# Ledger of designs, part 68: designed miniproteins, single chains

Each design is a single chain, and the fold is of that chain. pLDDT is the mean over its residues in the fold that is shown.

## One batch from the design tools (miniprotein)

Design m2358
Fold by ESMFold2-Fast:
Structure m2358 (fold): chain A 104 residues (1-104)
Amino acid sequence: TVSGVPEPDEAVALSLLLRKDGDAARQLLLERAKEVFEKLKSEKLSEEEKEALSSLTLEQIAQAIVTILFGKAAGLSDEEIIENFMTNLGMPRSIAERIIELVK
């Protein structure tokens, strides 16, 4: 995956959906969060990463997806997004890096 700006249409479409139908947007984000969560569980994780992942909720993963999509559209780097996840979600760097890669 090439590090770059995501398709502008994804962030715009999500923003419009959030304003028009927040419930539909929430369901879409939770479905995507579940997919990301299952992919993370299928990876070879350390004991610490498994414990950290078990403490994450689907809502927190959904929030991470929103942060990635809007952050990239706003020109934020992967490092800035990782720092945001560590500060606001208490997420370990390794898990934050994995989520960013899976969402891209």
Scores: mean pLDDT 74

Design m2359
Fold by ESMFold2-Fast:
Structure m2359 (fold): chain A 92 residues (1-92)
Amino acid sequence: MQAELERADEEIMARAAERARELVAAGVPERDALLRAMAEAAEEMAEVARSLGDERMAEAFRVVAEAYREALRTGDVAGALAAARARVEELL
């Protein structure tokens, strides 16, 4: 389970970095590009965790993905991530 999540994280994060670069090249501001790529990565990690039967970890990644989307909407990256961290700690 742990090794499978670590492998998925490595591959998903590599794709997220590439996705962020593509968004910047398309005219998206760097911060917004990173937040969008990270939200997409967290959604993929949630699906991986769900496929491994770890529903709690899947929900934690969904919370993180929603925090990145909230940060995009409000501009409050620090506040959104702090709130997500508190929720994830309750889940794990």
Scores: mean pLDDT 81

Design m2360
Fold by ESMFold2-Fast:
Structure m2360 (fold): chain A 114 residues (1-114)
Amino acid sequence: MDPEVEKRVKELLELSKTDDEVARKLVMEGARALAYVELGKYDEALELLEESLKVAEEIGDKGTKARILLHIGEVLAKQGKLEEAREYYEEALKIFKELGDEEGVKEVEEALEK
């Protein structure tokens, strides 16, 4: 296992200091999805992200939903599914704008320019 991946997972867990078991699960699944993307295992990354998206929708966490939609779009774009990726990016962009998340807006706009 790459020590940098383990360090990143630990940093994300410390940033998500919450008694919410669901929030901790979403952070762990996000880190695993990113590891699958780095290994070129896009289908496995999408399965984790789609499960996380369902959980974020069930709890009403719009910020987490937008972040997951952005990551699904990025994976789809890496697979060459550019039209599908655009739909996810546009949904994420709309949510980030509604929330005033300027960093999220910038990340989606940069992804749409590629």
Scores: mean pLDDT 74

Design m2361
Fold by ESMFold2-Fast:
Structure m2361 (fold): chain A 83 residues (1-83)
Amino acid sequence: GEEKRRRFRAEVLEGVFELVKAVAKTFNLPWEDLLSLAKNILDKAKEIGEKVAKRIAKKILEFMKELNVPDKLIKELKEHYKK
């Protein structure tokens, strides 16, 4: 059913985000590159559904805060999410 397909897409996207987290930490990705990847992940989450987008946005914001990403870039991601 549609619910199972939506859940599967959400799980795949969460797996992609876990890989992005590992790459960001391992290679010390520039914050601008991390922001671009985060925006792309959020856009894909929005395509799946609002509930998934909200959950993924929360996880991304928590990760960016853990990395001490500047508040200006965190604000830019929040504004992108609201669009």
Scores: mean pLDDT 84

Design m2362
Fold by ESMFold2-Fast:
Structure m2362 (fold): chain A 92 residues (1-92)
Amino acid sequence: SEEAKKIAEEYKKKAIEIDPESAEKIEKATKLIAESLKDPRDVAAAMSALIELAELGKEATEKALKATELGKEKGIEVGMGEMQKILNEALE
């Protein structure tokens, strides 16, 4: 969305102020997202990604998604909602 793009621009400006712990969490979330997307119906992978993303919160999740191919292609609006959709589909 247009709002997500504006948030991403704000996060770029804040990058210099990000502490090492935040950077590590963003990297971890990026790996979990990439792994879950290799098999969208892998419930264990999707569940692990959802838990980690929930702990990171929206701001860190948007930064992580921007670093992935999914974030680059679909924009930053894919967040917790898309991960929840993957989990729900896998549970069916």
Scores: mean pLDDT 50

Design m2363
Fold by ESMFold2-Fast:
Structure m2363 (fold): chain A 77 residues (1-77)
Amino acid sequence: ALELAQRALRLAELAKEMLAKGAPKDEVRTAVKEAQRLIEEAKELLKKEKDPSTKQATEELIRRAEELVRETEEALR
């Protein structure tokens, strides 16, 4: 769960940076879609996480990744 959430956040950050640098919208959308896939996978694994500290850290990373994805999608409109 934690590793997928970390990967999702990094990819969401990359998508935002790509958009800021004027990358083609289709390439940014591909990065956003992949970040969303990792977020959903992390959420599914999080449902089975028994360690409270890992669960809290994973939830925070997912929240940040979802926020960046939302901002990037709005900027693509």
Scores: mean pLDDT 81

Design m2364
Fold by ESMFold2-Fast:
Structure m2364 (fold): chain A 61 residues (1-61)
Amino acid sequence: SAQTQIVQLANEAIRAAEAGDREKAEQYREQLVALLRSLGASPENIAQADAVLTAEMDEAL
C-alpha cells in the first residue's frame, strides 16, 4: 500500500541519517515528498511531513 511505502521511505531516511549518510537520507526524503505529491496530498500536509522527517533526520545525524 502507499501508506506502507511512505513508512518504509521515512524509516530508510532515518537509518541513512543514523549511519551519517546525509546525501542518502536526503534522497529518501525527496522520494517521500514526491510520493506524497503523486498521491494528491495538500502542499500544507507535504510541508508538515517534510518538516517532521527533516527534524528526525537532523537529530539522528
Scores: mean pLDDT 86

Design m2365
Fold by ESMFold2-Fast:
Structure m2365 (fold): chain A 68 residues (1-68)
Amino acid sequence: MEHLEKAKEAIEKAQKAVDNGDIEAALSYVREARKHIEEARKAGADPEEVNELEKKVDSILQKIAEKL
């Protein structure tokens, strides 16, 4: 599933951006990840896999909030 792969890639980039203190880049990658997660859901991806990716995005957003 192309959209799931792109979502995972964006999540990895967002996590690295948070780790590097680049909050602007992290937020941009979170936005990209959410776009691909939504496209994957529309394409009939496994709901369990979609939910796990959403949890990872929420975790990254929580880390961003803690740094503000």
Scores: mean pLDDT 84

Design m2366
Fold by ESMFold2-Fast:
Structure m2366 (fold): chain A 68 residues (1-68)
Amino acid sequence: MMSQEERDIAVGSIDLLIQEAQNDPRVPQSIIDRLRELRANVRAGKLSREELVRQLGKIQLEIQEARE
């Protein structure tokens, strides 16, 4: 399982992604809402490192698709 330090770093990275997504009108609110949910789950210690990487990868791919 991720350490508290790893979770804090991950939350910070997700917060940056939320800020970038909010500033891009091509990114739908549903993706931003899912980033917020992911952040909450990371904070709660509900995700393994492997699951976090998988979910972030999916969301980042959807952001890329929304920009195309």
Scores: mean pLDDT 82

Design m2367
Fold by ESMFold2-Fast:
Structure m2367 (fold): chain A 69 residues (1-69)
Amino acid sequence: MLTPEEQEILDQLRGLLDFILATKSPEEARREIERMLREMTDYATSKGKELLKKEIERLAREYLAKIEA
């Protein structure tokens, strides 16, 4: 179960991903999302937040698929 703090991180990340898709080219959006996935995954790993890590990975795959479509 995600903590309220983890849910807030996911909500903020979703908003940022929406902003990236709205303002960047598909190529730039892909690079930014990949960079963000790396940084956020490293953060979740450093804090032992396995469920948060999985949700970040799912969210990133969802948004990368939207770019490829």
Scores: mean pLDDT 81

Design m2368
Fold by ESMFold2-Fast:
Structure m2368 (fold): chain A 71 residues (1-71)
Amino acid sequence: SDEEEAKKLIEEAEKTAEKLREKGFEESAQIVEDGVKKAKELLKEGKPKEAIEVVKRALQEADRLGVREAI
């Protein structure tokens, strides 16, 4: 279900943010954390598809601001 997919993506994103902080990508980690917070709000409102979109956008933005430039 979309709700189960959203919950799994949120959990994976939280793990990703933790790893980014460990590597020193503080801004990228913060973007993912903010996305997770918004996604949790949307999930509580019964909007799992929007929660999934928010998490995916946050992960993409984090890649643009830190992870991608580290290569």
Scores: mean pLDDT 82

Design m2369
Fold by ESMFold2-Fast:
Structure m2369 (fold): chain A 81 residues (1-81)
Amino acid sequence: SLEEERRRARERAVQAMIDTLIKEVKENKDKDSILKGLDEQIERLRAMKERAEAAGNDELVKKIDEQIETVERMKKAIEEV
């Protein structure tokens, strides 16, 4: 299905981003800087979610939740390096 293909493409894109960040941490030893950037992105997404919830935009809330989950997965992968 188109939805299943989109989900698989998203999972591959997320894994590629994680692999790139892990490589950057190993080569540049800038783990703290990368983690700070991810934390700032999560905070921005949470603020966007609160505004979307206040507006009653359930579709946007769902999309932002998916983005938060993605960034949190990236953060966990980097923390384990």
Scores: mean pLDDT 84

Design m2370
Fold by ESMFold2-Fast:
Structure m2370 (fold): chain A 102 residues (1-102)
Amino acid sequence: SAAEAAARAAAEAARATLAQADAAFAGLIEQARAAAKADPAEAERLLAQAETLLAAAREGLEGAGDEVPAYADELRAEGAAFAARGQAAIEAARAERAALAA
């Protein structure tokens, strides 16, 4: 049906947005790790930007799930998984930076 096609398209659009956010997040983590020794303040700024991106991407997927009930559980699970992986990456980058400062 047209409604089923629209719901699938909305879920695909949400997943495409998540993929873009994931790529941008990975870039911020790589830049933060590269800056960690020479510019710890810039590294922390980049990690804070990554945290903001992570929160926004999660909220976007939760919102998309609410608009598309047929895919709500899947989109929320994908958002939660992204948030968990992203938080672990930020914590790892901060731990690496702390080790470099020791």
Scores: mean pLDDT 84

Design m2371
Fold by ESMFold2-Fast:
Structure m2371 (fold): chain A 64 residues (1-64)
Amino acid sequence: MTEEEVARAVRVAARRLGADVEVRVEDGVVTLSGRVPDQAVRDRLVAAARALPGVKAVVDEMEV
C-alpha cells in the first residue's frame, strides 16, 4: 500500500465518522491532527490507521 493510499483511506474513514482531520504519512508513520467529535471517534481513527498495510506507527495529535 502506498503512502497516498494510506492517507486517502484514513481521510475517507474520518469523513464517514464526522471528523475533520489532517492526515500525513511519512515512512510508514501516520500523523493525525484536527478535530474529532468524541474520544470514541479518535480511538477508531487510530485503530483504523494502525490496521492498514505498511503502517508502522500512528501519531495522534487530534483534539476532542
Scores: mean pLDDT 80

Design m2372
Fold by ESMFold2-Fast:
Structure m2372 (fold): chain A 108 residues (1-108)
Amino acid sequence: TEISNLIISYEITTGKKLSNQSKEELQANNTNDLQLILTAYRNSLAKFRKYYLQMQNGEASDDAVAEAAGNYAGKVDNLSQALSGSSELQQGLASEGKTLLNRKEKLE
């Protein structure tokens, strides 16, 4: 599931492990709406990462990276609201999003 993949990505990226209880609660509350939000988040993150790497190689315009970053930030906000009550996961996702946005700003 998208939630399971997101948990794995979070644990790998942060080096932290979510408790079994937190994982079970997130998976048990897996609704179609939450899956759509997670899919949109992952797609926006992948697009932002793609254009960011292309920008580093001079292959993409700054405008394209800025648009992708803005879309990604909006999806992070949507995901944070959908995961209200899961502060550990919310903090991890927000930190990753801010790190990517800060790296983009430093290139300008």
Scores: mean pLDDT 59

Design m2373
Fold by ESMFold2-Fast:
Parts: sequence; C-alpha cells; structure tokens
Structure m2373 (fold): chain A 67 residues (1-67)
Amino acid sequence: SMQQLQQAQQQATQSAQQSRQQSLQAGLPESVANDGAKQSGIDTAQQQGYQATVTVTPDSIQVEVSQ
C-alpha cells in the first residue's frame, strides 16, 4: 500500500541520516560518510522489499522509495 511505501521511505531516510551523522562524528571524510549514508538508506528499503534512490547534499538527505 502507499502507507507501507511511505513508512519504508521514512525509515530509509532516518537510517541514512543517522549513518551520515555517526560517520562525521567519528571523523570520517565527508565522501565516505555520504557513501555510507546512501548504502544505509538503500539497505533499509531493500529489507522491506523496495528500491531506493538516495541524494545527499551538505544540508539534507532525500530518499525516494519505489517497488
């Protein structure tokens, strides 16, 4: 359902944001933190049977989830 898709998108977005914040706080380079955030978002969506596209900017992370 659309509601399940939206929940998957929210969870993937939170996973990506948390991963990036933890990596940056640990002193990892921004490129590594961004790559890790993208992968975390994709993995979280995949576990729920969805695909994800993750876009990272300095100020935001956007996740689009699809079947």
Scores: mean pLDDT 84

Design m2374
Fold by ESMFold2-Fast:
Structure m2374 (fold): chain A 94 residues (1-94)
Amino acid sequence: SMEEMQELIEKVDEVIEELLSLGPTLPDEHQALYLRYLGRLSGLRQRLKRLYDEKAPFEEALKVLEEALEVLRELAREIPELQDTLDRLMEKLK
């Protein structure tokens, strides 16, 4: 439904906001990689907004959610120190 899609967009926005707040706390060596992953999440958020504007079925938004979860899993593999935080954020998106 449109309400479920709006709720998913809000959850993705909250995840991005929390990750943005963590960026300055990471070592310089991780900054470029971290920003790349944030860019991927922002792109997925833009896809969700487009689906919302087009009144697409929620099933299409679930495909974007699966891609967002994979982005977070990949980030946890690249920066294992973030694993606990990323696990919590992945649970929030469910």
Scores: mean pLDDT 88

Design m2375
Fold by ESMFold2-Fast:
Structure m2375 (fold): chain A 98 residues (1-98)
Amino acid sequence: MLSEEEYEAEVHLALAEMILGQVKSEKTLSDDDALRAARLAYEHAKRAIESGNKKVAQGALETALEVVRRALEMVTDPDVKAELERIQKEIEEQLKKL
């Protein structure tokens, strides 16, 4: 049986993976929906980091990074692109700190 912290981390990883699956299934997302998906995936990755499980946190961050990369391919608004690029850099910095 997983500890509560390990279970919480695994739940957040699973939710990030679910968001990635949804983004992958869509041919096109609106700029707003793409940004929301990226933000939500990163929030789940941050919660996985807070659990202290480095392996699960790495998986969640890598999943969130893939959501951001796919969102960047779909969006056209330069302000939304700038925000997604900011989130991408934050995820990359978090991965370096693990």
Scores: mean pLDDT 84

Design m2376
Fold by ESMFold2-Fast:
Structure m2376 (fold): chain A 67 residues (1-67)
Amino acid sequence: SALAEEISRRLKEEAGVELSPEQVETLIRMVREQGWSEEQVADILVFNFGLSEEKARKAAEIILEAV
């Protein structure tokens, strides 16, 4: 989706985090359909994507702000 592509670009530019639009779309779905909090998104980014806690928190903030 256009939203996932925009968030993917924003994550690279503002947080130094590389997530594909497809990965971002999955996270958007989890937030919208499962009610994932910012903290839950940050945890997934640390444990499943190997991001530092600092980068994961910033990325989660960007995702939740855009959704």
Scores: mean pLDDT 85

Design m2377
Fold by ESMFold2-Fast:
Structure m2377 (fold): chain A 65 residues (1-65)
Amino acid sequence: MELKPTNAAEAMVQLGEAAKELGISGKELGERVAKAVGLPPTGAGAAKAVLEHPEVVNEILKELE
């Protein structure tokens, strides 16, 4: 799977859908992607990670598949 959000709301929805497909919680996935790019493990940090560092986030998703 690959995330391509254009805003924070889309980023949160797409993270939730990806987490469901991976069998983990959206909170767990959000914390993992935020930490991977050095952002706080919060919803805002997760959204920022997906919007500013989509390449890192999509690599993490491939590792979890």
Scores: mean pLDDT 78

Design m2378
Fold by ESMFold2-Fast:
Structure m2378 (fold): chain A 73 residues (1-73)
Amino acid sequence: EEWEKEAEEIRKRLLEDPSASNFVAAALIAVGYEVQGDREKAATIYRAMAEALREHGETELADSFEKKADELR
């Protein structure tokens, strides 16, 4: 599925290059899906962000995005 591939590419990019610009890009995409009412896609991207942040030691910020994703279900 084209969207699942897009989500996987976002996740890989965040894990490989956790730059501020990559997180901003992911956040904008997630907000875009949320505004369009696609809460499940937005939640998937927020979870990918949380995973990358946790891998890089940003535990509090990761918990915040994980909670945001859970609230979108």
Scores: mean pLDDT 81

Design m2379
Fold by ESMFold2-Fast:
Structure m2379 (fold): chain A 61 residues (1-61)
Amino acid sequence: SMEELRKRSLRRQIDYLEALKKAIDEGRKKVPLTPEEQAAYDRYKKRLDANIERLKAELEK
């Protein structure tokens, strides 16, 4: 059904973003960052978390 295709697409997007978040977190551990770069990463991570939560909420519809 179209509903099954929608949910499958949402799950795949969530999985992709979760993997991206993990890769970013591991990358941060490997290189020292300036305070400006740390602030930029924190903002990016917050937006990434917000996108994941939005997709999860959409999946629960």
Scores: mean pLDDT 82

Design m2380
Fold by ESMFold2-Fast:
Structure m2380 (fold): chain A 74 residues (1-74)
Amino acid sequence: SLVEEVLALLHRMQELQLATTDPALRAEIGRLSDELVRRLVEASQLPEDEWRKRVEEFIGEARARLDALEAQLA
């Protein structure tokens, strides 16, 4: 479900944030998490078919950005 995908992504962000010793990278991950949550709250006001589409887009964008941030730790 989309809820499970969002929770998995947020959990991955938290794990990465706890794994990093770089305060700047930690702050950037925090901003990404905050942006995702904010966009999800905004989408909650939309009709079901529209919010589903928007949430799938937000998950895809957040995942790509998180992958790029994770690569900086490797």
Scores: mean pLDDT 82

Design m2381
Fold by ESMFold2-Fast:
Structure m2381 (fold): chain A 94 residues (1-94)
Amino acid sequence: VEDLVKKADEYEKSGNIEEAVRLYAEAARKAFDEGNVDEAIKYLRRAASLAKDPVQAVAAMMLAITAKVLYDMGQRDEARRALDEAAETALKGA
């Protein structure tokens, strides 16, 4: 996860926003699969914050919050789907 985040930061600094969003989304999925849901939401919010389209950015952030709520309720499969949708939404906005 740390290596993915470092690489995402490098792409962000170089202006390659689409690749940065993709790597943050990958880091979020890996963190979620490892049970680190708070880190997953943190990386998704970072990806969403880089989205050029403010509507997609807000939608991705709302989906990330929904994933956290579903995870806390024990709805793991629904949480994972919301997390994936948040990642795709952020990427569409990039």
Scores: mean pLDDT 80

Design m2382
Fold by ESMFold2-Fast:
Structure m2382 (fold): chain A 51 residues (1-51)
Amino acid sequence: MAEIEQIQAQIAQLREQLATSGGVKGVELAVQITILEKKLKQKQEQLKKLS
């Protein structure tokens, strides 16, 4: 549970940074957000299996 909340918080922070960033930094942030969103989805599915 806490891990899912942490990932959601990280995604929110990165999205805020992405809104004010451009160029290479913007691309890096977008990639990190995508990876975290995919990880979040996998963690949510694992949690549902245990619930």
Scores: mean pLDDT 80

Design m2383
Fold by ESMFold2-Fast:
Structure m2383 (fold): chain A 90 residues (1-90)
Amino acid sequence: MEALAEKEEAAAQAAADALTKDGKEIPLSVEEAARLVEEAALKFLKLEGGSEEELEKAREQVRRWEEEAKRDPSKEPLLRAMGAAARQVL
């Protein structure tokens, strides 16, 4: 449960590391990254038959990550990496 969320963050970090190894910076703002993550999460949840409550929780979680990244610069790279990964699956 909690370990699954940490594993998703680790997978996003690994994807970011792979993109960075190609010598390319992730050219996404915090707001753009959050929007892409939200869009991908909602698309995935809809495909899996997610409830309205699950969709709303996903939106709220992404908004919290955006707020946290704006307050804590150390969280920006992870959110931008997640946004880049979300763009690849959209």
Scores: mean pLDDT 70

Design m2384
Fold by ESMFold2-Fast:
Structure m2384 (fold): chain A 59 residues (1-59)
Amino acid sequence: SGRDVLLQAIERAKPKIDEMLKQYNGQAKTASPQQQLQMNIQFFSETVDIIDAEAKRLE
């Protein structure tokens, strides 16, 4: 139940991750280097949460 579910979850997550990336890129243009680092950490955390949520919906 691991690999195929994860791949399906990633495919389902892609549109949400792409929209989030567009929002973060817009904010990054006016952000300080420290704010950009914090945004990158938050983006990574939210990406993992989105993929995990989609994986749970498949099981």
Scores: mean pLDDT 78

Design m2385
Fold by ESMFold2-Fast:
Structure m2385 (fold): chain A 59 residues (1-59)
Amino acid sequence: SARERARSRAEALAQGFADLLRSYGAEATVERLSEDTFLVTAVLDGKRLEIRVDASLFL
């Protein structure tokens, strides 16, 4: 379904953000907050950032 494809794309984008941040030396993790929402948490040089990726971005 379109929603399943949107979820897969959101997960892939979240993993992409985590990988990009790790390439800059950050510790990054991806957590699933809900069926449609993923949270990327990263720490670089003591600074924390959070990126929320929702499947609605791709609907």
Scores: mean pLDDT 87

Design m2386
Fold by ESMFold2-Fast:
Structure m2386 (fold): chain A 73 residues (1-73)
Amino acid sequence: MAQVQQLQQQTQAAQARLVLEDSGLSGLAKRLNALDPEKGAQAEAERNARVAALTAEVQALQDQAAAAQQAAQ
């Protein structure tokens, strides 16, 4: 039981981190694009890569939580 709750809390924390990083990096890319379009494009590519990595982490945590719930029966 505690393990499932811990995984759910970790999933929520990872989702919150994903949202915050996406918002922060998106804002940075927009500001950089106004000053230097090449650096803005690079920042957006880095944002996409980071968001993809965090999205995969969230999905893995959701899969682990589902497996833990099944194992707890």
Scores: mean pLDDT 76

Design m2387
Fold by ESMFold2-Fast:
Structure m2387 (fold): chain A 72 residues (1-72)
Amino acid sequence: MEELKKHIEEGIAALRKGDFDTALEHFMKAIELSKSRADLLAVLSAAQFYANLTGDTSILEKVKKAVEERLS
């Protein structure tokens, strides 16, 4: 839980700095650490929130694909 939360927070911090590669790495690590649908939805929510604020959906699209693969 704490580890996953840290990666989500670091991902958001990287996005705010414009470091999209670092943000994606943190979100992918959070997905890897996810053990439940709720964990995966937390990562999706963070990526969706940023996409909604900025109009940039590139990170959200990559996170969505990774989450769908984990749920399949």
Scores: mean pLDDT 78

Design m2388
Fold by ESMFold2-Fast:
Structure m2388 (fold): chain A 64 residues (1-64)
Amino acid sequence: SMEEELDEIYDEVVALEREGKYEEANALMKKKLTPSQIDYMIEKAIAERRQALREEREAEELEE
């Protein structure tokens, strides 16, 4: 689906950014995504960061 393709692109962009390859990450986004899709990806990154923090706290409670 289109959402699966966006998720794969998002994962690749995040991997490039973690390696400090910001120019390659930007080029990938410009090549494969519209401005609206880039905005969606930014919102998704914020939401996932919030969710990851919640899951980390829940995992700590489970292990404790």
Scores: mean pLDDT 73

Design m2389
Fold by ESMFold2-Fast:
Structure m2389 (fold): chain A 72 residues (1-72)
Amino acid sequence: MDMQKQHLQAIIDRLMTEKGWSRADAARIILDRLEAEMQLEGAPAAEQAAQRNQLIDMIQSITGLSRAEIEG
């Protein structure tokens, strides 16, 4: 859990630094990419929902953003 959270924080910080995106924009692109990847892989809906919710929870804990801000 902690290593996954630190890795996610590093990705968000990198996107903000390299692209000049806001924290909310960085969070949304990460979520969009996960959803696109899961759709291409044909993962079951339950697994997609579980992974999506876990990512949102981690982003919220790192950024302090609400679920609505992350989802856009």
Scores: mean pLDDT 77

Design m2390
Fold by ESMFold2-Fast:
Structure m2390 (fold): chain A 55 residues (1-55)
Amino acid sequence: SKATLEYDPETGKATLLSGEITVLLNDGEERTLKPGDTFDAAEVEELLSGEAEIV
């Protein structure tokens, strides 16, 4: 259901704080993210599943 993300604009990195989301990356890879995962927001093409809230 609703996921919470922390975004750092200086590094361009997002960290998943709670919930689960699946994203499509710019290279066509699908990735399911779990709490504690950190990823480059610029590499994400689309959010495929889940709802995300940025804090």
Scores: mean pLDDT 79

Design m2391
Fold by ESMFold2-Fast:
Structure m2391 (fold): chain A 74 residues (1-74)
Amino acid sequence: DPLAEARRIIDEGIEKNLPVDELAERVTAALAPLSPVVAEQVRKTIESGKALGLPLEQIAADVRALVDRLEARR
């Protein structure tokens, strides 16, 4: 399940304090099999958070909220 894998990567990223760019790469790669459009939306969300200077935990929360909304639409 790409959504479950994306959540796993987000949780692991917070625990290991991954660089935001690495988190972006891993999450988008996990979501690409589900939808390239969704993967691109996650990438843009992470880039926007980074540009605003948001902490990793907030960026991860924003990405998790996006993943949760996608699951709710199923």
Scores: mean pLDDT 77

Design m2392
Fold by ESMFold2-Fast:
Structure m2392 (fold): chain A 85 residues (1-85)
Amino acid sequence: MYISFSAVFKTPEQAKKFYEEVKKILEERGELVAARYTERSASVVGRFDGTPEEIEKLKEKLKELAKKYGVVQFNISVGEREPLE
């Protein structure tokens, strides 16, 4: 099972703060974690593979953090297989 997300923020500063929080969470999960911050677009994208229980927990945490930092556009995809390698 996988979760992938993209978030766009009003400012690069808000995006970076969200990225720092996400990076800490995802780094604790080892090699199955990825997150990228892009200053020019004030965006953060990320991916995690895991069990259904881990993915649901991470999904809720990501929603809370996006709300905390004032996300403008937020998309989450959850599925049985990674759409991209």
Scores: mean pLDDT 73

Design m2393
Fold by ESMFold2-Fast:
Structure m2393 (fold): chain A 61 residues (1-61)
Amino acid sequence: MKSPREEVRELAQRVVDLLEAGAPLPEIVKAWSELVDFADEKGIPLEEVARILQEVIDERR
């Protein structure tokens, strides 16, 4: 089973993929909302989500 943090990382990767692809803003906002809602449901704080998102971005530099 994937941990909630691994699933947050996958959702964060989706947000970054959409940003890099130049997707329309509504699609990016939807993906971000799904990430935030999932994290909140699993009790993952926003600072942890921000750290995971930063790690994903840094891995692609």
Scores: mean pLDDT 80

Design m2394
Fold by ESMFold2-Fast:
Parts: structure tokens; C-alpha cells; sequence
Structure m2394 (fold): chain A 88 residues (1-88)
């Protein structure tokens, strides 16, 4: 179990990706900057980061979504895929 992201760590991560050259990553990062409780934006951003090979940041973000919504099946699925490294 990885501990929750600090607010500073989360904001640093989201600000980094809000200016990403990938328009979908930038889009979801900006949504999450405006509404940090948006589980859909959080899970989609985590999945996209995992697809880019950013597994540690993707896992931390997916765990952040689970802290907000422990019953999020999407966040659990993203974590399972990262652990198996089946995202290519």
C-alpha cells in the first residue's frame, strides 16, 4: 500500500501534466486541477500515464482516486493492470 499523495505532490504532478504535449493527458490533468474529486478524470489520467510507461505516477494517482472513492472499480482495474504491466 502506497501512502496518499500530499496536496503539494498532487498539484506538482497535475501541473506537470496539464502542459503535456499529449492533449488527452493535458485535458484530464486540467479537469482534475479544477475538481480534485473527479474520479473519472483521475482514473483516465492514471490509465494514460500507465500507457506512457509512467507506472509509478499512474499507481499513485489511481491510489489517490481510491482514497476518494474506495469502491471505484475503474481505479482498482487500473491498479491491477499496472501491477501486471499489461498496459502497452
Amino acid sequence: MIGPLSEKELLDLLNKYSTSSDPLIAHYARILLKNRNNEFAGTNLAALLAKQGQFEEARRLANYVLELKPDSGLAMMVLALIDRKDLS
Scores: mean pLDDT 78

